# Designs tried in a protein design run: designed miniproteins, single chains. Part 92

Each design is a single chain, and the fold is of that chain. pLDDT is the mean over its residues in the fold that is shown.

## One batch from the design tools (miniprotein)

Design m3193
Fold by ESMFold2-Fast:
Structure m3193 (fold): chain A 85 residues (1-85)
Amino acid sequence: YTVRVSVYDSSKETLEKAAEKLNELAKEYGTEGVQRVTDSVVQLVARLKSREEAEEFGRKALEIAKEAGMDAVSVEIEEEKEFLP
């Protein structure tokens, strides 16, 4: 399962704090941390073993963004299917 988190804000300092907390969350789940940080967005893509872990990760990421007072947040959960040609 893949969880994509995008957090948007006009404050670079707020985005850096969100990135730090999201990196801590990623470390707890044994996945890669924040992959993209710009002046307006922080993005994280996490690969998780189960749907329950993916949903819990997404819920916690959304909570981090809300607590930080972000302008917008997007959380997308995708099931990785074996793509046979």
Scores: mean pLDDT 74

Design m3194
Fold by ESMFold2-Fast:
Structure m3194 (fold): chain A 62 residues (1-62)
Amino acid sequence: LTDEQIEEAAKELGVSPETVRAVIEAKKAGLDVAYRVGLAEIARLSGKTVEEVEKILEKYGF
């Protein structure tokens, strides 16, 4: 995963790149609770559903 993909995902979601990176790293580390909480926070900040956030992250290879 590249920094460019993280920045583009963050821009589309309207959140900071650091927020997207933290959620992706939680997923990679198997921190399921942190991952779910992070998705819910991105969804709240972006005005999207958790499913929409996951779909956008998948589009960028996450």
Scores: mean pLDDT 82

Design m3195
Fold by ESMFold2-Fast:
Structure m3195 (fold): chain A 76 residues (1-76)
Amino acid sequence: SVSELKTRFETALANDDYEELKKVLLELVDLGEEVTADELVKKAVTYFNQKGEPDKALDLEVDVGVNALKKAVFSV
């Protein structure tokens, strides 16, 4: 569920688990929860930028954005 994905996101963020954050965000996009995914991407981007890892912030935003666009174009 979306609630479970939000809990997984918060846990991954607390554990500095980039791979789990990315998986959760991509799962939200796959479920069509693009608004929630966008909100959580912004939280993760802020987190990594504040931590001094802007490369991770950019990579996460691009990966989620590309998958959202892909779903919009190719999933009807």
Scores: mean pLDDT 78

Design m3196
Fold by ESMFold2-Fast:
Structure m3196 (fold): chain A 95 residues (1-95)
Amino acid sequence: MKKKEIAIAYVEDRKKNLLKVFDDPEFVEEWAEELIKEIENSKEEDLAETIVRHEDRFHLAMAERGGVEVRLPSREEALEIEEKLLEAHELSLKR
């Protein structure tokens, strides 16, 4: 898979986890849709920063709404995820 496809898969997984815990499914769906759109429009080197930016905004919105605190990736965790996505992509290319 291309790096962007792997990033989208990551967002879909986060969406699935958030829908189990957060009582506002429309907000979660909109958050995921917006992030996927930004990923598609981002450069591959900017994917981790794009994800972190949107995750931070979602975390703040959840706190303001008094929702259940869901573990969102920190900037460090998002960068580690990008590193793993790059490694997985490179392994896929080696056939």
Scores: mean pLDDT 65

Design m3197
Fold by ESMFold2-Fast:
Parts: structure tokens; C-alpha cells; sequence
Structure m3197 (fold): chain A 75 residues (1-75)
């Protein structure tokens, strides 16, 4: 099902993003740039998705943003 495929894709991007942010944690500017670029990519995916799947990518954007902001605050 399309919604299940969107969830798997979004989850993979969120988990991959968390790992990358953890690798960049000592460089707040790199974390910010990576987070912003990932959010832009997820925003594009949300705009191309069906209405049902769009919410999944929007939630993924929120998770990536919150994780990146926390990493910058902890640096």
C-alpha cells in the first residue's frame, strides 16, 4: 500500500538523518545545513505525495527538525 511505502521511506530518512546528525554533532553549522537540506527534500516529497501520505512526510520533517535543533542546543 502507498501509505505503508511512504512510512518506510520516511522512517528510513529519519533514522539515516539522526545517524548523520550524530556524526556531525561537534559542528553546529554542519548540523544546521544538513537538517535544512533534509527538511527541503522531505518538503518536496510531501508536495509530490498523495494527501494521505503527505502527513507522513510532514511528520518526518518535524522529527528531523527537532533532532537537529536538540543536537545544536547540546553542542
Amino acid sequence: EEVENAKRTADAIVEGSKKKIDELKDDPEAVKEFTENTIKALDRMAKLATPESRKIFEEAKKKVKEYGEKAIADA
Scores: mean pLDDT 83

Design m3198
Fold by ESMFold2-Fast:
Structure m3198 (fold): chain A 63 residues (1-63)
Amino acid sequence: GEAEAQALLAQARQAYAAGRYDEAIALAQQAVDTLLASGGSPDDLTEAGGIIAEAQRALAERE
């Protein structure tokens, strides 16, 4: 549900801040799936998408 999506977003943010970009992408994608299946705010979906995009960009820069 929404609480699960919020926990996943928090974990994705922590992974991103720690430089664990692959983990951040996986957690943020899980949050998107949870939000779409159970309902959630458009702002939360935007945040999850932003984490995915920024983490993918960071990985591309490192490789």
Scores: mean pLDDT 81

Design m3199
Fold by ESMFold2-Fast:
Formats: C-alpha cells, structure tokens, sequence
Structure m3199 (fold): chain A 60 residues (1-60)
C-alpha cells in the first residue's frame, strides 16, 4: 500500500529510477503494474509508461 502510493507520487515527479527499481525487485502485483502504466499515460508520460511495460516483460 505505502509503496504503491510512493510510486504514484514518483510518476508525478518523474522519478524514473524509483519506479524501475520497484518493478525490477518484483514488489508489485500485475494489477499494480497495470495501474502505474495507466496512470503514467493519463499524465502523458508515454515514455515512462513504455519503460514500465518493458520492465514488466523482463520479469516474465
């Protein structure tokens, strides 16, 4: 819960490193990853959304 809220704030701030680290660490559910991607796109941060998608695929 707290981690997910911090990552939403990181998306707003453009703090890519924190987001990608959490994704790589496997700390997020598939649902949470999808929510982060949608949120990034809603803020027109398409590049960040794509990086999250690529990091998710690397874990699969």
Amino acid sequence: AALFTQLLQAIEAGEVDAILHAVAAGQLTEEQLNELILYARSLKREGLARWIEFAQKELE
Scores: mean pLDDT 76

Design m3200
Fold by ESMFold2-Fast:
Structure m3200 (fold): chain A 76 residues (1-76)
Amino acid sequence: SEVEKALERIEELEKKSEGLNSKLFEKVKEAIKKHPELVKELESHLELLEEGIENNDVTKIVGAILGIIGILLDYE
């Protein structure tokens, strides 16, 4: 399912980040499990985070994290 693919992607991103923020990744996984519709909304931010990590682009990493946090804070 799309949810399972998203959860797997998040776990791989957490491994690649090597402790960038394990609590954030846990919150994202829990949010997606409760609200599967978040997968689409988070997709671009997760892609930006992955690109930032691969390229050591701090601006992309910070931007992606802030976008993810914003979505999680505004979602009921």
Scores: mean pLDDT 78

Design m3201
Fold by ESMFold2-Fast:
Structure m3201 (fold): chain A 87 residues (1-87)
Amino acid sequence: MSYSLESLEEALLAVADELDKQGLKGHSASLREAAKAGKGEEMVKSLERIRDYYALLGAAGFGAGAAQAAFIDAILERIRKIAAEKE
């Protein structure tokens, strides 16, 4: 799906706020930096690649990989949902 730069920026900031409230300060900071730099699309593509990498690790027997893939996928789904609501 194609999102506007503005809707994607708002989605990243909203998800960053949610992660910050959960104590995930590093993840929150990364999303805020991407939004502020106008790199929201690059961040989403990076998260998709990292998710796929961890999914492959999980399939290869690294149990933590499956959990990390699920975590990143949840973040991606939340970003996409908020961005779609802003269009």
Scores: mean pLDDT 81

Design m3202
Fold by ESMFold2-Fast:
Structure m3202 (fold): chain A 83 residues (1-83)
Amino acid sequence: KVEEIIEELREEIKKKDPLVPAYLRAELHHPDPEVRRAVAELIGEVAAPEFRVLIPDLEEVAANDPDPEVREAARRAIEALRA
């Protein structure tokens, strides 16, 4: 379930796990567009400076993802990280 993936990612973020950017990058490429959208939204919501390494991945998703809602979530995440 999308909610389970997001909750697991929130817990890893809270623990300040150095592997979190790698986990987020993997989930941005999940086969389910609902997961990809929710992960992009989570990146934008948290907007941690450590997540700026994901900007190239978010740019690729914003340009190329087949789902327009996923592309929009990625654009918003990029804006939040650059704020």
Scores: mean pLDDT 87

Design m3203
Fold by ESMFold2-Fast:
Structure m3203 (fold): chain A 82 residues (1-82)
Amino acid sequence: SEEERGVQAGLALIRERWEAGEPEEVLAAMAGYLIRSSPLAREPVVALLRELGVSEAAIAAVFTRLPIAPEHAEELAAAMRA
């Protein structure tokens, strides 16, 4: 589905940001945005963050209200809608 495609695009962007050296607080904020954008992202995003070695504390923070940088929100929105 388009929603599943959008979730996969968001996950790919989070992986790209991890490869670029973004700190886990940024990755957690992006993950939280992705889950709020689509509930289908919940399990895949947690699985991705664990695969990437993100701490359990940062993964737990995904489910809190974390501020996301506007540029990261725009990148995720664009990726999910492309």
Scores: mean pLDDT 85

Design m3204
Fold by ESMFold2-Fast:
Formats: sequence, C-alpha cells, structure tokens
Structure m3204 (fold): chain A 77 residues (1-77)
Amino acid sequence: SPRDRIFELMKEAEKEFKEAFESSKTEEQKQKIMEVMDEFGKDVGEMLKKLEEGKMTVEEAEKVIEEYIEKVKELKK
C-alpha cells in the first residue's frame, strides 16, 4: 500500500542517519547529524498528521522523506 512505502522510506532514512552518525569522525559532524535527525523527527510528525487530515498526498510525504535521505547522504561526504 502507499502507506507501506512511506514506512519503508522512513526505515531507510533512519538507517542512513545511523550509518552517518556511526561513521562520523568529529564531534562537530555528529552534532550536525543530530540536528538534522531532530528536524526529520519533527517534520515526519507534522507530515503524518497532515496525511491523516487529508492535507497532504502520499507523493508529497514520500518527497519529504527522500529530501532528508539526500541531506544525510550529503553529510557523509
């Protein structure tokens, strides 16, 4: 289902964050990753509420999660 795809993307994002945090060599890089993880948690909370209220499409929700995956991959560079 479309909802299952959102949950799989969320799992992928969480895995990418974990790998980025564990591979970080400096406290500054770890702090940046933690800040992005906090933003992700807040945005996902709002996204899920909007999905339940019919104020957001599944496609828009997928895009939000994909943008965070891209952001965390950039932090690994």
Scores: mean pLDDT 83

Design m3205
Fold by ESMFold2-Fast:
Structure m3205 (fold): chain A 75 residues (1-75)
Amino acid sequence: PAQEALRVANDALGTLPSDATAADGLAAVRRAAETQPPEVRSVVLRAVEQVERRLPPDAPVGDLERELARILREL
């Protein structure tokens, strides 16, 4: 589930321009999670919730990518 969740998040973030914000990235990751099995979706949404508590919405999407990868590696 964690490895699949990381793939889902990375695929979603890869659809965005390099100048996108963390808010844009979180929205894309949430949309991608809705199409996933419950086990993968719950892992992705847990990581998203943790990032939202720590990262400002206007941060660069690269900061979001690093934080999501860190959290998902710990799950």
Scores: mean pLDDT 80

Design m3206
Fold by ESMFold2-Fast:
Order: structure tokens, then sequence, then C-alpha cells
Structure m3206 (fold): chain A 81 residues (1-81)
């Protein structure tokens, strides 16, 4: 995978995390759950701001972290249903 492909994948995952976290914040009545989602939004915003400066190795690490965050948020959203 090229650096451009890695960057695109990281940005697509970041967008998914943003949507899921905002949905959790809107739907949850649990402050701890809302705070956890908000912390993940901050983490994603930091990765997104640094993405253009990352090496391919750093992009792979960020993709793995974003995939984990996405899975955790999907599981949390499923619990709210």
Amino acid sequence: MSKEELKKKALELADKVFELANEIIRRSTDLDVQIDAAVKLIEVAVYRSLIDRMTPEELKEVIEKLEKINQDLEAELARLR
C-alpha cells in the first residue's frame, strides 16, 4: 500500500470514528460513555491534523489504532440499542 493509499484509509477511518462518536454523544444519557466518546474525538482530531506529516510506518500504526477505536465505538453504539 502506498503512502497516499494509507493516508486515504486513515482519513476514511477518522471520518467513521467522528460519525460514530457524535452519534453516541447524542444518544447516550450516561456521562461516562459520552466522555469516552469525546476523548476518542480528540484523539482522532490529533491524528487527522498530523496525517500529512506521518511516515508510512506511522500511518499503519494510526490505521490500527483508528480501526480499534471504530470497533469499540460500534460495540458501544450497539449496546445503546
Scores: mean pLDDT 85

Design m3207
Fold by ESMFold2-Fast:
Structure m3207 (fold): chain A 57 residues (1-57)
Amino acid sequence: MKYSVSRSLDDSVTPSAEQQAIYDAAVEAVEKGLKEGKSSTEVGQLAQKAIEEVRQK
């Protein structure tokens, strides 16, 4: 332990099953788009689709 006054990691790392699934889907879609050489706009579209699919799950 280095510092007593440190930010609560739990605030950003308190994943719920739903939130984790949405996050993972979005990250996966972005990575796939970037690897395929998509533009930022296209990558954004893919991320939105992935999020929507997870929510529809």
Scores: mean pLDDT 68

Design m3208
Fold by ESMFold2-Fast:
Structure m3208 (fold): chain A 88 residues (1-88)
Amino acid sequence: MDLREEVRRLAEKFGVSEMDLADIMLSYATGQEGWETMGYGYLPQEAVDAARSIVRDRIANGESREKIIERIREAFGIPDDYQPVSSL
């Protein structure tokens, strides 16, 4: 299953947007400190955990963080200078 399709199925399962899941995956993949506290409290914890596990599984299978970030950006049309959702 390609990354876009995998995320689409999770979005349908949890009733969240694909872009919210992509944003969580980018935050996790970039290794930003405190990303887990950055404004994602409106999403089900299970959805956050599922998005995080996609990135973790790819790292465990030998993909670099840089390659994972590239794949997420390409799959969702996210520009290189896009910033993940900031906490308010």
Scores: mean pLDDT 71

Design m3209
Fold by ESMFold2-Fast:
Structure m3209 (fold): chain A 100 residues (1-100)
Amino acid sequence: SKEEAINILKESLERLKQILAEMDKATPEEQKKLFDEAFDLFNETVSKLEEVLPDLPQEIRELLKKAFDEIVKAYNEGNYKEALQILIDTLEELIKYLES
């Protein structure tokens, strides 16, 4: 359901924001590990969303594809904090869309 999707996204977003805060005191190597943990959480979140919202609108699928491309680019450039911020912003936009 839509309400279940919103709750899943909000729980994930809260944890991702905690990881982002941890990055402020982390070395670049530690930031990479923190991002890897965040990305694993994101993948689990997407899997749960697919179960509760199997008919995702094309607009949302396009948003996720664009975000994934930007995240991968930032990650490959070693900008782990930026990559996590893009992920957080994407989830916040999804929540706003679902609450509309």
Scores: mean pLDDT 84

Design m3210
Fold by ESMFold2-Fast:
Structure m3210 (fold): chain A 69 residues (1-69)
Amino acid sequence: SGERERRLQQRKADLMRDILLSLGVPEAEIDAVIARIRALAAEKGVSWGDALKAVLEGVSVDDVLARRG
């Protein structure tokens, strides 16, 4: 059902917002950064967590996936 999927997406966005705020990202830029992470995850077919790690460490998604094994 769509309700479970909506809750998962909302929880991911909320967790991402908390992480970005903790890193000192300006509140006005948070939604744009979340949109970039979402787009990168969709483009590369990876989780939001993997996309976030690539953005935070300034490395490629392929480098993040190589560390997962």
Scores: mean pLDDT 76

Design m3211
Fold by ESMFold2-Fast:
Order: C-alpha cells, then structure tokens, then sequence
Structure m3211 (fold): chain A 62 residues (1-62)
C-alpha cells in the first residue's frame, strides 16, 4: 500500500483523472507508472483507478 499526498491543488481535466487539494492524503493499494508525467493509482477505499500528475503528489510506500 502507498500513501499519496497532494503537494499542490490539481483540477481533473477529464473523468479518468482525480482532483486534488493541497495537503490531501489518499491511500492507494497499487501505483502504476504510466509515463514520465502521470501515474495511475487504485484507491483502497473504493477500488477505483485514477490518473494523476506526478508533479502534484508525493508517494510513500506503507
């Protein structure tokens, strides 16, 4: 599992992306590196998958 922390606000551009508020913490059961800019996370609570920009988050392995 991973802790994903938003380091700045981000507004989702489409339904596959997740909007973030600075300081928001999410628990992901998996993280997949899509490319140099984006990561796909699977949220533990819902099992839903979202794409988020790497520059907007910090990731800690739990």
Amino acid sequence: MYKVTAIEDYEAKNKDELSLKKGEELIAESIEWVDEEYVKIKLKDTGEEYIIPKSKIEVEKL
Scores: mean pLDDT 82

Design m3212
Fold by ESMFold2-Fast:
Structure m3212 (fold): chain A 116 residues (1-116)
Amino acid sequence: RRTLVDELADLLYKTGKLSKEEAEELALNLFLEDEEVRREALKELIEKIGGVETLEIFLELAEKFPQVPQVYLLAAEILELLGLRDEAARLRELVRQGRFDDALALLRETLERLRA
């Protein structure tokens, strides 16, 4: 039985930039309802593994859990922290409409542009 949090922790750990304990703590904090704790955890993650690499992890997580809105909402927060406010707003709107296939496609397209 794998939870969303367990899968994220494993994805974070495989980057080689976090200890197992750090990966587990950050994964848990990212899915807490406390917005300040979540934002701080997200900033720490981007600082330790990189903004593009963090988006790659959330794309992989979204592919495993394509109908979980919170995964895309966290990806939108990452996009905002990277200065991609228009893409973040569009991703949130697609999620609000239940258009998860379009949300996943937008996340893939945005990541491809950032790698160019």
Scores: mean pLDDT 86

Design m3213
Fold by ESMFold2-Fast:
Formats: sequence, C-alpha cells, structure tokens
Structure m3213 (fold): chain A 78 residues (1-78)
Amino acid sequence: SVREAVEYAARALLEAGEWVDRNLKKLGEVAEKATERMLEALRRAEELIRAGESPEAAARRLGEEQRRIIEEAVKEAA
C-alpha cells in the first residue's frame, strides 16, 4: 500500500540521519584530538627556540610532528 511505502521511506531516512550523526561525532572527536596535538607540538617548538635551538631546526621538527599527527588522524577517522 502507499501508506506502507511512505512508512518504510520515513524509517530509512531516520536510519540515515542516525548514521550521519554518529559519523559526524567521530570526525569531530578525531579533529579535536588532532588540534590539541598540533597545539602541543607548536608549544614544544616555541620552548625549544627559547632554550636556544635554531628556528630552522625547530620548524623542521614541527613539520615532521604535524605530518605524523595528520597520518594518525586519517587512520583513526577511517
């Protein structure tokens, strides 16, 4: 019946919405964690520069740490 078809479609849309909500939450958590790690790496680079490390060496290390953080975030998001 038309009513049964409408009820089935409505249920499918609700299930799709629940899937989106679950995945958006996971992506949000991964993004927040990656951001915190990026900020920690930046603070560490600043501390090394204040301790007398070359800005070039600190920047290189920061770049390597940022790449690792992104790679780990991509794995966690998958």
Scores: mean pLDDT 76

Design m3214
Fold by ESMFold2-Fast:
Structure m3214 (fold): chain A 68 residues (1-68)
Amino acid sequence: SASEKAIEEAKKELEEWAKTLPPELAEIVRSAMEQEAEDAKRDKLSEKEVREVHKALKEMLEAMVKSS
């Protein structure tokens, strides 16, 4: 489905970013990635909702990484 594709794209984006980070920050990003995917499936989010949630999560994680 379109929502499953959006979840996979979001997961891939965060995994690729995590590879560029120190191990401790990479672990936080990977944990957030898995939780995002689980929450989206649990709550049966639409493609649009998946993309909006991902954008908010990415902005939050970027701010956290910059403050570390």
Scores: mean pLDDT 83

Design m3215
Fold by ESMFold2-Fast:
Structure m3215 (fold): chain A 88 residues (1-88)
Amino acid sequence: EDLEKAVKALLEGNFDEARKYFLKILSEILKNLSYTERKEVLRKFYSPDPEVQVNFFLSSGLLTKEQAEKIKEFLEKKGYKIKDVNPK
């Protein structure tokens, strides 16, 4: 439900609402990470650059490829620069 609400908010261009729902999901990711890894995740999540923040979520594996592609296309149509981030 929270992931679905986050995706819907992103597609509507409501980044603050999307961040609210992603924050709930982020807590599940953080619990399995080291301190250094958590610091890097939080740095990207709270980035002042919305393109860095969005690209983090697109590359996080939380989204299906279809959801990620739809969000990317929507944001690019709105003039946002979306980069493909290859997860290691």
Scores: mean pLDDT 65

Design m3216
Fold by ESMFold2-Fast:
Structure m3216 (fold): chain A 99 residues (1-99)
Amino acid sequence: AAPQTVTVTVAAGESKTVTFTVPARARVTISVVSGKGTVAVRTRLVGADGAETEIELRLKPGESFVFENPYETDARATVTLTNEGPEPMTVQITAEPAP
């Protein structure tokens, strides 16, 4: 299956939330591809049985964060991006099916 990619531009001092379905065992990569400063990333993953995983971190331009859906079923991902920098930042979120 082909990877699915969404591109999000977050204005200076703004927050954006993206929600999507992560297939079973799929790998998700969040990459900051442009901008200046840091973006605060909060990711919440909810499995079909209601199990939840949350992680919070900060990324700079050129950095990436990778996580996997550990469940055998589709999970719901909610990613909140807060641009702490003085300029718009572009973030790419890619979901890749299990190999």
Scores: mean pLDDT 82

Design m3217
Fold by ESMFold2-Fast:
Formats: C-alpha cells, sequence, structure tokens
Structure m3217 (fold): chain A 61 residues (1-61)
C-alpha cells in the first residue's frame, strides 16, 4: 500500500533524525553525563511514541 509505505518512510526519516540528534547530544562537550542521559532518555521515549503511533496508523489501513 502506498499509504503504508509513506508512513514507514516518514518513520525511517524520523529515526535517522533522532539518531543524528542523539549523536550530537553525546558529542556535546557543554553537557554533563547526567544531562546527556536525561536528554537521550527523553528522545528515546519520543521515538518509541512515534513508532507506536505509526504502528497504530498502519493497523487501521
Amino acid sequence: SPEVQAIRDRLADMERQHEETIAAVRADPTLSPEEKEQIIGILQQQLAQSRATADARIAQL
């Protein structure tokens, strides 16, 4: 289905962007280890929610 593929493509793009953001956070010398863990944790939760939303949308198609 083109709609399913579009959802998967958007999720893949979001996952790539999240990986780049997490890498930038890890490489940031101005952030403490605790701040990095907190930020990465939030980003991982946001990505998990995006995956769940995409899966739910695909299940409706």
Scores: mean pLDDT 87

Design m3218
Fold by ESMFold2-Fast:
Structure m3218 (fold): chain A 87 residues (1-87)
Amino acid sequence: MTLEDLFDRRIESTERLLEEGVELPPEALEVVELIKKNRGEGIKEVAERLLEEEERALRELKERGEEFEEGPAGKKVRALLEEAIAK
């Protein structure tokens, strides 16, 4: 899976969760917009921002008692972002 594939999956997962009626924190939506705006150039900057915002979004969801199985981010996404940043 490439970083570009990850970005596409993040957008798709976020849109799917919204379609399923899951309330997402504004930070999660902002991350998707950041991907759309900066896809292609500044990929590393987007990856670094995604990793940080993913942590915030997950914290917000846990605080709200929201339940989700596989969101726009997770352990797999975090691992991919960390790998991309390290390169």
Scores: mean pLDDT 63

Design m3219
Fold by ESMFold2-Fast:
Structure m3219 (fold): chain A 68 residues (1-68)
Amino acid sequence: SLRERFLRATQRVTNYLLDAGVPEDEANALAVELYRKYRAAVEAGELSVEEAEKLMFEEAEKYAKEKK
């Protein structure tokens, strides 16, 4: 289901951020923000779920890189 795919994507983003050394509170907050943003875009027909999953992970990578 769409819900299950977004739950998996959110979990992958959170795990990536934690592994990259982002504090737990910050990692969780960003993962929830990305979930809300990309879920809304998919529901609006702006993105496919696969595109949303890719963009969520790309934003997580960018965030971790910006933190050094």
Scores: mean pLDDT 85

Design m3220
Fold by ESMFold2-Fast:
Structure m3220 (fold): chain A 98 residues (1-98)
Amino acid sequence: MSEEELRKLVEEAIANVKRNLNISLSEEEKEKLFEIAKELEITNLSTLQAGAVLVANGVPEEEVRERMEELKGRTLSLEDLLNIDVEIGIRELEAAVK
């Protein structure tokens, strides 16, 4: 996959999570997602959508890389993406209630 093709795929993934989950990424977050996808050679839309959800939720870059690598080549449903968003939300609440 060319860098141009990867950038278009990342933009499509971001547009999909915006449309379906109302999740938006900043310009800096979009570039972060692109660099991670490039380094990990991610070529599938669903893994990029999961990466977008993680990045938008402020997950540390190291953890985003680990989770995207685990999801590399896997097909994820909208329900799978919602479960990731909920998981991160619960983790944040658990950290607040000590």
Scores: mean pLDDT 81

Design m3221
Fold by ESMFold2-Fast:
Structure m3221 (fold): chain A 81 residues (1-81)
Amino acid sequence: AGILTNKGAAAANAGNYDAAISDFKKALALDPSNAIALNNLGIALAKTGKNDEAITAFKKALQIASGLLLATAKANLAAVN
């Protein structure tokens, strides 16, 4: 699960958002409560214009995230909504 989240993050950093979305979805299939993968999936979806799907991912992240990730996911949700 963590390896796929890191792989997705690397793809997103390289601008490969479709690859990032695929890797984050695979991470979430293994661990549906992975708040980092949900937040990063939301960012990648927003970058590809899939704002409704991004909002859904950020809202799920907010239900399970804490600390800095909670603050980041909340800010990302506000930016896309």
Scores: mean pLDDT 79

Design m3222
Fold by ESMFold2-Fast:
Structure m3222 (fold): chain A 87 residues (1-87)
Amino acid sequence: MTRREILEEAMEVAKRNIERDKRLTEEQKQKAIDILEDTLSKSIKEDLSADEFLENLGKALLQAGFEQSVVDRILTTFLLEYKRLAS
């Protein structure tokens, strides 16, 4: 897998976990997915590292009003899947 393919696959896993999180409203799920997709698209366009992508994603989610615990779950899900696919 290329780095881009690994990032895109990790994003799909993070999106599925957001969509299945019964603690989030449908509006919160859509907002989180939109932020995730927009942040990844910008990071691919600018050839940013995975660490820079995760920093930008965390900042964007916090600015959008998500609680730190929700942000941490999203970032951890992405990071664990990214590490699994990159090995």
Scores: mean pLDDT 83

Design m3223
Fold by ESMFold2-Fast:
Structure m3223 (fold): chain A 91 residues (1-91)
Amino acid sequence: SLPTISDLKVEKLSDTEVKVSWTVNPGSSTVLRVNVYYQEEGTDEKKFLYSTTATSGSVTVKLEPGKTYTFWVKAYSDKGSVTSEPVTVTV
């Protein structure tokens, strides 16, 4: 009954830019919001990147070259919230 997050993908577009894409399957829930977060490896700072009410989407982000970043998605619904498995990229 909670939503599920599938197809979280991080695609390197250049040495300074990645595209993050996701799909949220609502199941029996109503998805109210989807938030995208990221964090540079070796730091403790979690950054908020994007928020939408759409169940699928993509966002691009500019990053520092030569660094490794972890991305995850959190979906909020009328049944509760779910957090994706993280996806890591090196730029």
Scores: mean pLDDT 86

Design m3224
Fold by ESMFold2-Fast:
Structure m3224 (fold): chain A 60 residues (1-60)
Amino acid sequence: SSTTTLNRLRQQVDERVRNSSADVGPDDSPDDAIARGRALTDQTQQQGNTDLSNLVSSLS
């Protein structure tokens, strides 16, 4: 089920990229934002929920 959450995160990033494209300058590419979103998704998936759970625990 974690795959569903990560997939939604990716979709949200993609939507944000399209929206931001209208506001960013010519030196700022949607490709750059997409690459960051993909990296974030990959990093989250690789680390899994373990690191997130530990971070949440430390916030408590």
Scores: mean pLDDT 62

Design m3225
Fold by ESMFold2-Fast:
Structure m3225 (fold): chain A 60 residues (1-60)
Amino acid sequence: GAKDDLIHQALKDIMEGQYEKGKQLLLEAGFTQEEADQIVKLIKQGNFSDAVELIMDKLM
């Protein structure tokens, strides 16, 4: 759905170093600023598994 598309694009933007663009897309998908910041931090650390877990916990 639309949220999944926003999350997919956000993750791509963050992996390409476009952190602010990725955070904005996460906020549009319904994440809080704190959750978006944490997801970016985890991806920067290479901790993709924890980033995905946080995303899934929010959507459930």
Scores: mean pLDDT 84

Design m3226
Fold by ESMFold2-Fast:
Structure m3226 (fold): chain A 65 residues (1-65)
Amino acid sequence: KIEKAAEVLVEKLGMERKEALEYAERLAKDPSSARELAEELAKKYGVSMGKAEGAVTAALAVLAE
C-alpha cells in the first residue's frame, strides 16, 4: 500500500517517484506526522498548504485501508 500512497503524491504534487516513496514510508511509520510532511512538501514544491494537505490526506487514506 506504500506504493499506492506514493502514486497519489506523484499525481497530486508532481513528485519524483523515489521521493514520493520516501514520504509515503515516513507517513506509514508515523501518521501523526502528516501535518509536518504537508508543510515540508508545500515549501519544497511551492504549492499551497491546502494542496499539500489534500495530497498527504489522500495518501494517508490509502495507507489506512
Scores: mean pLDDT 80

Design m3227
Fold by ESMFold2-Fast:
Structure m3227 (fold): chain A 71 residues (1-71)
Amino acid sequence: SKIEELRAELKSRLTPEQIALLDKMFEALKAKKLDEAERIAVRLALTLTPEQRALLSELVKLYLKELGLPL
């Protein structure tokens, strides 16, 4: 899927610590823990380049849409 492709592309550009945060963020989103996912996303985003942040933003938007959550 496009989500899997974008997630793989982002992971290829991240450190192991950033990958761990990304994975925790997706676990929180899957569990519908939106506040926790947002806190993790902010922490991760502060460590990213503008290009990586744009990719993360698109990934989150697509994932929320796939889960049927309001954007």
Scores: mean pLDDT 81

Design m3228
Fold by ESMFold2-Fast:
Structure m3228 (fold): chain A 98 residues (1-98)
Amino acid sequence: AAPTLTISPKEQTVPVGSSVTVTVTVTGEGTYLVRLLVYDAETGELVAQTKPKRVKAGETVTFTIPLTEAGTYTVVAKAFDDLTGELVAEASATVTVT
């Protein structure tokens, strides 16, 4: 089957200056490089990104992202094939910082 990503939680609210924790589950076959990109939901500006983590199909990976400014953010998880670098799956979640 084609690889899929699941982000948990899909929505969360955190106080300003706190770290956001996101768990990503990858399905499919083989090994993937998974990273998060965090965008300001109003401007579309990239405000944070994580280092890629190598993850096997069927495993979960956890990311922690510091967000220091109040606002609404879109967190995009992207999975790339480890050998080819091809984008094979993505998912998104919403974070509100107050």
Scores: mean pLDDT 83

